# Designed miniproteins, single chains, continued (3), part 26

Each design is a single chain, and the fold is of that chain. pLDDT is the mean over its residues in the fold that is shown.

## One batch from the design tools (miniprotein)

Design m8878
Fold by ESMFold2-Fast:
Structure m8878 (fold): chain A 96 residues (1-96)
Amino acid sequence: GEYAEKAEEEAKKAEEYAKKGEGEKAGEEASKAAYYASKAADAGDGEKANKAAYEARKAATEAAKKGGDQSKSTGGAIAAIGANFHAALVAGIKPL
């Protein structure tokens, strides 16, 4: 649904910012991806939400390693981890 598409879009933005070393922006987009992934899981798109949350977590973690605003990157990673587990639980599958 719409939320799964938004989660994927924001996760992709998080990855792009992480590659550029923009940790704060990567963390902010990862947090948005986590929010939409949780909404997508609740709407029945748990498998897509699980993957989007995983990609957002990976992006935020990579951004934190490169330096920059670690508080935003760390927050985004934690939010994405939570959304990943939530989505997997709702879908009845293993978190990625």
Scores: mean pLDDT 71

Design m8879
Fold by ESMFold2-Fast:
Structure m8879 (fold): chain A 68 residues (1-68)
Amino acid sequence: GKPRKVKDPEKAREHTRLLGEKLTEAAQRGVPADEIRQLANEMLELAEKGASVEELKKFADERLEQLL
């Protein structure tokens, strides 16, 4: 069934978790945990503010590239 409410918190959390998995992979490449944790926190803030998945993807992708 489709929900009546707009904004699917499930989807927001799902996308945030997927991005978190990429952050974990970055740690395996040698990126400092401190940098990764900061990225995760900033992405969580964007999700809380209601940013779209596209916004989260762009932000994370740019930061990850700089950390590499």
Scores: mean pLDDT 69

Design m8880
Fold by ESMFold2-Fast:
Structure m8880 (fold): chain A 87 residues (1-87)
Amino acid sequence: SLEEMKEQADKLAEEMIKAAKEGNVDRALSIADTALEMAKAGAPKEVLERVVQALREATEIIGKKNPEAAERLRQRVDEIEKALKEL
């Protein structure tokens, strides 16, 4: 179960970087929202660590052309990190 969730999260990380490089803001936000729902559902930090890192990289890539979209992605990073710290 945890291993399957990690494989899914790792694929989301790869899709996040691809979406960012393509400038696909809607796809990047959709992936970020999926990661946030996984965090809220109790996925541990070790499952989501690659997705969070990819989201931070995506924020930098997208921010070069669309700083407003990058701000929305940074908000998703903060929300995911807060969800991961809830006990």
Scores: mean pLDDT 84

Design m8881
Fold by ESMFold2-Fast:
Structure m8881 (fold): chain A 77 residues (1-77)
Amino acid sequence: MTKEEIQEIVDRVAEAVAGLTPEQARAVAKMLEDALSKATGKKVEVRVEISDDGTLRLTVIEDGKVLAEAEAKVIPP
C-alpha cells in the first residue's frame, strides 16, 4: 500500500467521522488501525487528537514514520 493510497483512505475516514461524537470517531479510528495493520502486515498506529473546539486530527504512523494526516470537525467533548 502506497503513502498516497493511505492518505486517500484517511481523508475519506475524516469525512466519515465529521459530525460524530468523540467516542464514535475513536471507534472508527480503531477500526482503521486494525484494517491497515491487517492490509500491510505491519503494526500501524492511528493517533486521534480531539481539541476542545471539536477539531479532530488523525495521524497514521508505521514504524515511527508519519504516513498520513487528516482533520475533521466532530462534536466537541
Scores: mean pLDDT 81

Design m8882
Fold by ESMFold2-Fast:
Structure m8882 (fold): chain A 82 residues (1-82)
Amino acid sequence: STVEEELEEFKKYLKEQKKSADYESFLQRLYDTLSGNAQQLIKNRKELAPLAQKALNLLASGRTEENILEAAKVMLEMIAKL
């Protein structure tokens, strides 16, 4: 699957999660997971560190759906290069 296809599936997943009463808790868990993964990539994969830092900076700018989606896009682009 392409990064674009994976992003569209992720957007569908987020839309379904919005129906949940605990959506804010879900976003916090997703934020923590993406942040943790980005930090691990910075430590363990020096060739990916600039992209992982970009994802981390996006998340640090605010725990918004927009920042989470953009960070997820950067993370998917990195995974596609592995």
Scores: mean pLDDT 79

Design m8883
Fold by ESMFold2-Fast:
Structure m8883 (fold): chain A 90 residues (1-90)
Amino acid sequence: MRLALVTTSEALAAAARAARPEFEAAGYELEVVLAPDAAALEAAAREALAAGYDAVLTADLEGTATAESLTGRLTLRLYRDGELVAERVW
């Protein structure tokens, strides 16, 4: 099963890459894409869905994330078959 994470946050991309062995142990292949802005995130998510990924998770951060803190707004969206299945906002 092939999963893509598309994010605007370098810190979230790094965390997802660090978590990749846990996804692989669960039987998932995780690809992580860093997008420079929200428009690039939407384009990359659309391309991943078109490329036949089983699920695409977008993580759009309007702020700053570090290992110790998050400031701003984080929007997580899960897509399957081109449709929005779940959304979470922090």
Scores: mean pLDDT 76

Design m8884
Fold by ESMFold2-Fast:
Structure m8884 (fold): chain A 103 residues (1-103)
Amino acid sequence: SVAALAADLLAGAERNLEIVKRAYEQGIASKEDLENAEKAYERVRQAAADLLAGNPDAIDRLSEAVGELVRETLKALGHPDAEKAGEVARNYVRQRLEAARAA
């Protein structure tokens, strides 16, 4: 269940990065927005890989990285509540990963 959730989160992260890439191509997002999203995605990828390798201590890193990517994606799109949305996503993902680990 942890492995399945980590894979789903990584797929979601890939979709978020593609959204920011398209926004950059359309002149909506800045180059800095794209670079921040790429960095956040790489953190998600690395934390997910660590978790899939059996390191449950990667849960906090994965949750934080997903929250960061959600924040950067919404910020790139000009969303006023990007920071709060990222915090909500981080907390939700952490809770789901902890629940999956306990099962």
Scores: mean pLDDT 87

Design m8885
Fold by ESMFold2-Fast:
Structure m8885 (fold): chain A 77 residues (1-77)
Amino acid sequence: MTLTQKLFTLQADYWVNKAKKDPENAAEYYLKAGRSYYLAGKFDEAIKYYEQAIEVARKNGDEELYEEAKRFLEEVK
């Protein structure tokens, strides 16, 4: 694992923890976590957090975050 991959993994963990502590903004934080896992080459975890961002955005009626998370999910595979 490279130093860059390690950095993105730590950043992803930061956003996941922030999402758990701030449910109102959780969709945005899960999307950021998914992107950080993607940049770290952890595609399975990126998919997981993109799906969580989609689910939270749908519950909150945030169509913009929903569409963004869907695009990133399709980009992974």
Scores: mean pLDDT 85

Design m8886
Fold by ESMFold2-Fast:
Structure m8886 (fold): chain A 100 residues (1-100)
Amino acid sequence: SLREKAIEKLNEIKKKLDELIADPSMTPEEQADAEILKNYIDKLIEVVKTRSKEEVIKALNDFKKLVDKMIEDARKRGLERFASFYEEVKKELDEIIKEL
């Protein structure tokens, strides 16, 4: 189903965040940002599982807005690898929303 595909893609993003967190070169700021995003994805997966299609699309768009703010903040702090990662997350969210 489209919901199952959305959950699979969100779990793939979460797995990439776990790989970034495991990188010993990560700063405390980068680690904190990754943990915040990971926690948000867990909440988003619950919404995808339990809520109406309209509420799911709204939650995905709200998450996309959060990711935009995280891109801006990461760039401002010189966290280039996180800015690039968040841009990939945004692209993946756009694809999920388009398929719903």
Scores: mean pLDDT 82

Design m8887
Fold by ESMFold2-Fast:
Structure m8887 (fold): chain A 86 residues (1-86)
Amino acid sequence: MPSLEDLLGELYRAALEAESEEGVKYIKEAQGKLSDGDYKGAARYVRLAGEKTKEEALKKGDEEIAKKAEDYGELAVRQLEEIAAE
């Protein structure tokens, strides 16, 4: 399974390629929450980042970037929720 760092890096690249300003903003917020040990807060912002990046990619007709944002976002959220449950 990819690390959280790898998943957030892939989501960040997708947000940049989609030119999603909100996606980039929410990834940075998620990283801030993660550094503070707030895994539930990080999961919330990762969901928002994936959603906003997907929306922007679909507006541009980039289904590949939209799918990457959804898939990597969902994997990162799942890992964060598993950590928060410990």
Scores: mean pLDDT 85

Design m8888
Fold by ESMFold2-Fast:
Structure m8888 (fold): chain A 75 residues (1-75)
Amino acid sequence: ATPELDEKAKKTLEEDLEIIKKMLESGEISKEEALEILELMLESLERLKPFVSDETYEELKKKIEEFKEELKKLP
């Protein structure tokens, strides 16, 4: 893994999560659709695993899982 790939992966995830949050807040997607998108992001992260550091992989996975838990708490 390179530091440049780790940083790009982190930035891309943060941007993707922000887009999902905005779409959910605007009503463009449902909570159920947002959860499906997060599952697809976890699958994409598994494909990225050989190219990033283990620490970066665990950090990104945790962020996606935390966002899923936040969504489950929404009415």
Scores: mean pLDDT 82

Design m8889
Fold by ESMFold2-Fast:
Structure m8889 (fold): chain A 79 residues (1-79)
Amino acid sequence: DKEALLKKLEELLKELEELIENISKYSPDEATERGNEILQEIERILLEAAPYLSPEERKELLARLQEIVSKFLKAVEKK
């Protein structure tokens, strides 16, 4: 179900944003482990959803993913 996959993706993106916002509350190891688990699940959901997405939707989702991944990596590196 496309709608269920997109809903799960939005929830995972919010969870990753919350981790980045609260990154100072976690140890470097815990932040890295938690972030990697969220990112792996995001990648899995995106791969499952990709066949159901228009080229424009796919481009926008990939851009959002690239931006949040970059933000997460920079936040972890500063620890």
Scores: mean pLDDT 81

Design m8890
Fold by ESMFold2-Fast:
Structure m8890 (fold): chain A 74 residues (1-74)
Amino acid sequence: SREELIAGLEERKKRLEELKKTASPEEQKLLDIEIETIDRLLEALRAGASEEELQAINDEGIARVQALVAEIQA
């Protein structure tokens, strides 16, 4: 259900925020992108966003992670 999806995302966010406390600076940047993506998904889900809107948010998050990984590897 949508309520189960929301609960799962909230739990994941709490776990990522905990991991961020002991993460390296580079890991913190990656965790921040994932946390921001979860926040956008939670807001969209609560607003009744379409599956297409949810996919766009997820795709943006993936692109941001890929861009940061490329910077770290440079």
Scores: mean pLDDT 86

Design m8891
Fold by ESMFold2-Fast:
Structure m8891 (fold): chain A 93 residues (1-93)
Amino acid sequence: SLEEVLNEIIEELKKAVDKAVEYLRQGKRDEALSILDEARQRIARKAAEHGLPEEVRDKLLSIVDGVREAVLRGMSPEEIRELADKAIEELKK
């Protein structure tokens, strides 16, 4: 179902954010950005392949882009996790 596909993409997004936050705690900013860039490509591909509505796809990609911007702005790992969690929760409503 589209709901199952959306849930799988959300779990992949959560895993990517967790890995990026872990790299940031280690001072590995470039590796954190790489994980987010790879996640963005995978999410875009999976959403297109499974026929997710364009509006839903764009919301998912905007969450990744928002997390990436937070990394570039030098937000703390904890602030980035909170930002991602709030955006994902808003998507589920």
Scores: mean pLDDT 88

Design m8892
Fold by ESMFold2-Fast:
Structure m8892 (fold): chain A 87 residues (1-87)
Amino acid sequence: SMKDELTELITEVLLKLEKQGKPQDVIGRFLTRVANRDFDGILELGKENDLEDLAKKIIELMKKWQPSPEELGRIIVEAVHKANRKL
């Protein structure tokens, strides 16, 4: 589903940022930009962290599916839990 695909893409970004040793404020900024549908900010963060392709895929899914704020919040929480289980 588009929900599962978006959750997996966000999880992958979180795992890659964590493995790169990025500080928690960078991770928090990414999640805030996703929650706010700040597509320019998501793309910028992706480019700065060698994650441009993942950022583009996240943006395209969010534009195509247009999840509600509640659905997006639940996806972010699930992605954080999935990433924490794999670290």
Scores: mean pLDDT 86

Design m8893
Fold by ESMFold2-Fast:
Structure m8893 (fold): chain A 58 residues (1-58)
Amino acid sequence: MTPEIKEFARAFAARIAPLLQQLRALAQQYGDDVVYNQYRDVARRLEAEIQRAIAEIA
């Protein structure tokens, strides 16, 4: 992988992190219903996928 791709991936992750945090906070604020739990699960999966993609690029 080129250094530019690695830098892009890290910058992308840094910009996405606050959005995922906001999504989780919003879902938690609206309660423990099945629907809100699904939003929290999506946020966790997105974090895992981003981390995996960075590891693959590295």
Scores: mean pLDDT 69

Design m8894
Fold by ESMFold2-Fast:
Structure m8894 (fold): chain A 96 residues (1-96)
Amino acid sequence: GMTERLLAEMRAALEEARELLRELRENRDLSLEQAIGAALRAIGLEVTAELNLRRLEEDPSAPAEAIEEARRLAEEITRLSREAVELAMEILRTYD
């Protein structure tokens, strides 16, 4: 159903956020284009988490446990995404 799909998308976004942050921590030699791309990907993950959480909160049939899981996922995705943006911005500041 919709709840299972939205939660699966959020779980995937969390794994993508973790991998993106790992990549940024391990590779400081990113090109300007790669650093911009990383920042945009991180922002996209935060937006996906916010939109999916909103959709679940607006669905009166969504189980309370699913909404609680989505809130925890959104919080963690936002935290990792913001750290990834900060690291990407540090790399961007080395150009020009």
Scores: mean pLDDT 88

Design m8895
Fold by ESMFold2-Fast:
Structure m8895 (fold): chain A 69 residues (1-69)
Amino acid sequence: SSAYEAAKKAALKKGASPDLAEKGAKAVQKTLNKGGGTEEAKEEAIKVGVKPDIALEMADAGSEAKYKS
C-alpha cells in the first residue's frame, strides 16, 4: 500500500473524520515523498488539523509503508 493509503487507514481506525483523514494522509505522503521523516510527517498532519495522537499513528503507518524500519 502507498504511504497515503496506510496513513488514511490509520486515521479512520482512530476515529478521524473522512475529511481530516484525507487531508492528513496527503500531508504525510507529501512530506515522505520529499524525503522527510516520520516526525516531519506527523507535524504536517497536525498543521492540517489532525489531533497529535492520530497524526503520530498516521505518520508511523505512512513511514512503515514507505521506508523499511
Scores: mean pLDDT 83

Design m8896
Fold by ESMFold2-Fast:
Structure m8896 (fold): chain A 67 residues (1-67)
Amino acid sequence: MSEKVEKADKYLALAYLYGSQGDVEKGTEAAKKALEAGATKEEVLKAARSAQDAGNDDAAEALFKGA
């Protein structure tokens, strides 16, 4: 776990949460904010694949659109 990217990690978690609730647009905004906070496109895409592996297609879509 990384303490130094807490803001980016929180936005990635919010993107997953909003996507999981079917709010793909808010999830996409949170993913973009994660990038602004220092997350890389690769990290956002890895989170999207993890969401797909968990069967969470809406969260995956939000993260892919935000990257």
Scores: mean pLDDT 79

Design m8897
Fold by ESMFold2-Fast:
Structure m8897 (fold): chain A 85 residues (1-85)
Amino acid sequence: MKLVKSIDYRKLDKTTLEITIEAEDEETLKQVEEEILSNIEYESVEIKREGNVMTITLTFKDEESLNKAIEFLEQLRERIKVLRE
């Protein structure tokens, strides 16, 4: 069962995005990480994990690439909202 509590993101710079994921367990965090990294084109990635929270920092080639990443994250958030409770 996939138990995702939240996916939040914020722009740190025009080409840098910070994504914060909270889940019930570490297996779910790894699954969400894999889905994000396989569906988004990025130049560099840094991942930090503390218990049930994961922070992914992505750097992009340009603002267009970052905007495409945000579009994917919004679609992902819509899918998980239906499965929350």
Scores: mean pLDDT 79

Design m8898
Fold by ESMFold2-Fast:
Structure m8898 (fold): chain A 81 residues (1-81)
Amino acid sequence: SLAELLEEEARAMAKLSPEELRARLDNLLTFLRNTTDPSFRRVFGEYVIRLLELALSLEEDPEKRALLEEAIAEVRRILAE
């Protein structure tokens, strides 16, 4: 299910170092920014927000939490463009 996929991806993010998480988030944001189809961008962006909010709920490291919060804010900004 989508919920099971989101949980698995969020748990994978929990295992990353802060540097690895930053790189993963930068790649996601770059992909989203380069997406030109408005419908796909909306659907994918909403999926990313759900994934990152779930990852944030599972994260205890304050550096990684800050990275996730910044990425969520940036995804919301991109979707507002």
Scores: mean pLDDT 87

Design m8899
Fold by ESMFold2-Fast:
Structure m8899 (fold): chain A 85 residues (1-85)
Amino acid sequence: SDIEEGRKLAEEAVRLGKEGTEAAKAGDAEEAAKLAKEAARKGIEAGRLYFRAGDAASGAGATLLGIGGALDAGIAAGKLEAAAT
């Protein structure tokens, strides 16, 4: 179902955002940026599936979690790129 697919994508988005932040801490700006983009994409898609299923609260939550993880990883990656330049 859309709700089950949305839940899986939301769980992946959270995991990818966390992995991106860890990659940035390890000094891998390229990997952090890739993981941040994946987290955002999966979080937004999870939100779409939940909204389509009529679960606006889960949809908003999944989207925000995915974007939040992506922002954290992206900011960390940006700081590494700035330090390298």
Scores: mean pLDDT 74

Design m8900
Fold by ESMFold2-Fast:
Structure m8900 (fold): chain A 87 residues (1-87)
Amino acid sequence: SEALRRALELLGELLERVRRARTGEEVQAHIREAKARIEADPGLSPELKAALLAALDSAYETARVDHEAAVREVELFRRLVEQEVRR
């Protein structure tokens, strides 16, 4: 699926940025940018957008208290999307 490949690419770029972030505030800033790109992308289905935004909202809240846990949440969600692309 092209939509799933686009989602995987976006999550990969986000993961690279949050891995380089030194604070939860920086992680939250990168997640905000990723959410804006997801919302504006006409190539993503409403269902896929909802799933991506929900996962990123969870990671955003986690970043406030545990920066490393937030990075792991983004990584885990990317792995789940990658598994769907491999079908």
Scores: mean pLDDT 86

Design m8901
Fold by ESMFold2-Fast:
Structure m8901 (fold): chain A 73 residues (1-73)
Amino acid sequence: SLTQKKLEIEAQATITAMLLYVQYKVTGDERFKELADRALELGDQASKETDQQKVDEIGKEVEKLKKEAKDLV
């Protein structure tokens, strides 16, 4: 369901943001903070979105952000 997708994306975005904030605190690298802030914004957008295609696009953006984060480690 759309509700299930939204909750899943929001949860994944929040967990990703928390882990990235930890990396920022450990490394001092501002790129981790920028990615963490973007992840929180994507999670918030997903929770408020009512259009299925836009929810799917937000989910793809979260996955892209996770890949960008891996390149920093």
Scores: mean pLDDT 87

Design m8902
Fold by ESMFold2-Fast:
Structure m8902 (fold): chain A 93 residues (1-93)
Amino acid sequence: GAVNVTAVTVTPNPAAVGEPVTVTATLNSADPATVTVTLVNAAGEVVAQATTDSSAATVTFTLTPKEAGEYTVIVTARNAGGEGMHATRLTVV
């Protein structure tokens, strides 16, 4: 079936500059999918990205923000049935 990203959580939030954050994405199924996390700064620039192939309903990424600011965390999932996206915010102090 078509994959969808149903939730994204980021911990800690707020985070400190240079502190690792854990991004956890929840998918609608454990069907095989390619999952990408993208970290976008307030200027709309991609500052970090990671991709994995998953056959699980949860996918975890670790990102380390290098600069203070407000970020958008975007998780996209894609399979043969379609693609989905969920976005959340991260504050770095």
Scores: mean pLDDT 87

Design m8903
Fold by ESMFold2-Fast:
Structure m8903 (fold): chain A 58 residues (1-58)
Amino acid sequence: SPQEEIENLKKAKEELLKDYDALIASETDPDRQAFLTELKKINLEYFDKKIEELEKKA
C-alpha cells in the first residue's frame, strides 16, 4: 500500500541521515566534508519528493 511505502521510505531516510551524519562528523578534510554534506542534502530532497508523491496518491 502507499502507506507502507511511505513508512519504508521514512525509515530509509532516517537510516541514511544517521549514516551521513556519522561520516560528516568523522571527516577531517573540509572539501570531503562539504561534498558529503551536499550528498546528504541531495538524498534528503530525493526522499522528500518520493514521500510527497506517494502521499498525493494516498
Scores: mean pLDDT 84

Design m8904
Fold by ESMFold2-Fast:
Structure m8904 (fold): chain A 81 residues (1-81)
Amino acid sequence: SEQELKQKLVELNERIVELYGKLNEAIAAGDKEAAEKLAKEIEKALEERKKLLIQLGSDEDVINKTVESEKKIIDEMLAEA
């Protein structure tokens, strides 16, 4: 249902925020291996969010551009680790 998809989106957004927090901690610690692993987990969560947003009627081209931009930010964060 739409309500179940919206709840999944909320849970996924909360997980993405938590993973970004952990990524920042790994970068601050200079733990490149942990940072890379966390970045991959965030990217997976972003792909899952993309699928949910498309199911909820979001424009696929807009969502694709958003995810591309978010992945670029992650790459820039990793460059600082």
Scores: mean pLDDT 87

Design m8905
Fold by ESMFold2-Fast:
Structure m8905 (fold): chain A 65 residues (1-65)
Amino acid sequence: SAVDTLIQELRTEISGLANEDLRSHFQSLLDEEVEILNDPDATTETRVAAVLSLIGIQEDIKLLK
């Protein structure tokens, strides 16, 4: 799925960050959103918010490059 592709791309980009603290920070943010998306009780609204948060993480990482 498009969401799974985005998560995989983010994991790759985060693993490529030179700063250990930034890698840990973004990994934690990504893991929080992935947990929401894997929660069977999550509402559609919560899932949409999680996807928007993933896009926000991607944009933040771009600003660091």
Scores: mean pLDDT 85

Design m8906
Fold by ESMFold2-Fast:
Structure m8906 (fold): chain A 70 residues (1-70)
Amino acid sequence: MEEIEKLNKEIEILKKSLDFVDEQIARLQARLAEHPENERLRATLAAYQRVKDFLEEKIKELENKIKELK
């Protein structure tokens, strides 16, 4: 099933992006704990959290498409 294989590869790419975003969030949270007044860190953290939510929703959507094909 080439179709399912392509969807799985897309999910893998998105999961790699999600791992990168999670690492950035963890680093930003650690820095923000040291500098809680830093508005730029807070804004950047919020932006990465929005990207994470988007990636998670896309991954779930693709996973549901694979389930529908079964």
Scores: mean pLDDT 84

Design m8907
Fold by ESMFold2-Fast:
Structure m8907 (fold): chain A 90 residues (1-90)
Amino acid sequence: SEKLKNAKEAIIKSLKELMEELGLTKEELLEYLEKAKKMTIDELDEKYKPDDKEYKVLMSFYLIKLTLQEVLGLSEEEAYEIIEEAIKEI
């Protein structure tokens, strides 16, 4: 799907910018993605402050996942698979 390809390219660009801003490696992004898969938004908001590096990364994954679900009709599992593929293509 062209929409899926365009979404993945946008995710790659966004994650590259996040990596540069926060000084993250690809390996660290994959570790944070595994954490994001296990946390709800409420747990994220209770555990972290908005200025925390980890909060910014986990919130970015949550928002990307939500957008993929709402715009492309993907399941949560499918959305996280696309994010993981995007990270691996960086």
Scores: mean pLDDT 86

Design m8908
Fold by ESMFold2-Fast:
Structure m8908 (fold): chain A 81 residues (1-81)
Amino acid sequence: SFEELKKEVVEKAEEAIKGFEALAKSQKLTPEQREQVEKKLEELREALKEIKEAQSMEELEKAVRRFLEKAREAGQLLLEL
């Protein structure tokens, strides 16, 4: 069902955010770098909110696409630190 798929997507997105948070905490970051990472984590949390608010398969697909784009940006930032 749509609700079952949405629940699974939310759980996977939450897991991804926790993974980024854990990776960021494992790194010795300057205050400036930490602020940049926190901003990217906030963007991921906003994208997760859009996934949770999706009311249709089309909205869910669009929200997931945005989350993946933000996850890519967060990953790229962590690789550049």
Scores: mean pLDDT 87

Design m8909
Fold by ESMFold2-Fast:
Structure m8909 (fold): chain A 90 residues (1-90)
Amino acid sequence: SEELSERIRELTLPVMEKLSEEVREKLKELLAKAIAADDAGDFKAAIEHIRKAYELILEAARELGMSEEDIRELRELIERALEEGERELA
């Protein structure tokens, strides 16, 4: 849902702004792989690359001092978004 996507954005925006150059480059690589998989029609691979990208964001958020409560909320929102995407493919 748009509401789910907006909440994920709100929680991730401060993290994205403060990401190290190394983490930014890893995210670019994973997003490029996700786009390539989507273009090839491999939606399962695209979702897996997006999942890996979010795991990097969650780890960066923890290192940047995001509260465990906010990290938990963000993880739950991401899992819901990915689950909804997988249902659309079924």
Scores: mean pLDDT 79

Design m8910
Fold by ESMFold2-Fast:
Structure m8910 (fold): chain A 96 residues (1-96)
Amino acid sequence: SAREAALAKAREIASRTPAMAELYEEVRARQEEDEAILRENEDASARELMEKAIEEFKAGRPATALDLLERAAKLAGVKMGKMLELAKNNELPPEP
């Protein structure tokens, strides 16, 4: 349920803007394809993926951030709760 909790929180964050909500739905739609790619690209550490996801949220790239969140959720041993707290502490850029 850690992955489900992480995705639910990402949905809440994405719902703050219409554009982010649309990107979240697109990421969800291709989830299975992303999982296949993740199995081949597990060289990156879970910590690095979590850090990149937070940076992408700060940079205003929610689609990339959500993709990295799903990659981190795929990796065993990743504490999603901590990652969600970090993401929550990072304010999403306001819609102009």
Scores: mean pLDDT 58

Design m8911
Fold by ESMFold2-Fast:
Structure m8911 (fold): chain A 80 residues (1-80)
Amino acid sequence: MKAEEEREKLKELYDTLEKYDPELAKSSHGVGISSAKLRELGDRLDGKELTEAERLEVERNAMKTTADLILKAKGLPPPL
């Protein structure tokens, strides 16, 4: 249930990235930046299981960090 709220926050971050860097937003599609980031995190956490809500929260935090760095490089305020 609360996973939908985290999913909406993630969409807002993707929309922000697309607005400021549409090429990066486009290239993260299909390849699954979400899947790649979650897989890497899973490996780092020694295979610990996460709920859907927890996975989305982790992905949102990873995307927020990426968005902050991109926006900072462009001289724009971070989305958070």
Scores: mean pLDDT 55

Design m8912
Fold by ESMFold2-Fast:
Order: sequence, then C-alpha cells, then structure tokens
Structure m8912 (fold): chain A 61 residues (1-61)
Amino acid sequence: MFEELEEKVRKKIEELEEKGLYQQAIQLRFRLLAAKVLHDMGREEEAIEELEAAIKEAEKL
C-alpha cells in the first residue's frame, strides 16, 4: 500500500512539473519525504495518511 501511494505521488509531482507548477511540485516532494521518514520509523498508518492527504490536495491543482 505505501509503495503504491508513493508511486502515485511521484507521478503527480512529474505532472505538476510538466504544467510548470514548480512550487506545488516542491511542496509535494517535501510531503513525500516526511511520509518516508514516518514509514522508516515504523509509523505506517501515519505515513499512509500523509500520502493520501498529499494526493488529495494535489488533485485540486
């Protein structure tokens, strides 16, 4: 589940960069990094929640 959500976030970052929305792409990259830190700490539920929230916000762009 986490790896699938990570891949969705990475694709969204690429889409935003292609549209020239570089500030939004950078913000999404930081959110991905935060979720990966949570995942590495064993906080899987919080990591998944962060990626889902990030995807939801990016969908509004």
Scores: mean pLDDT 82

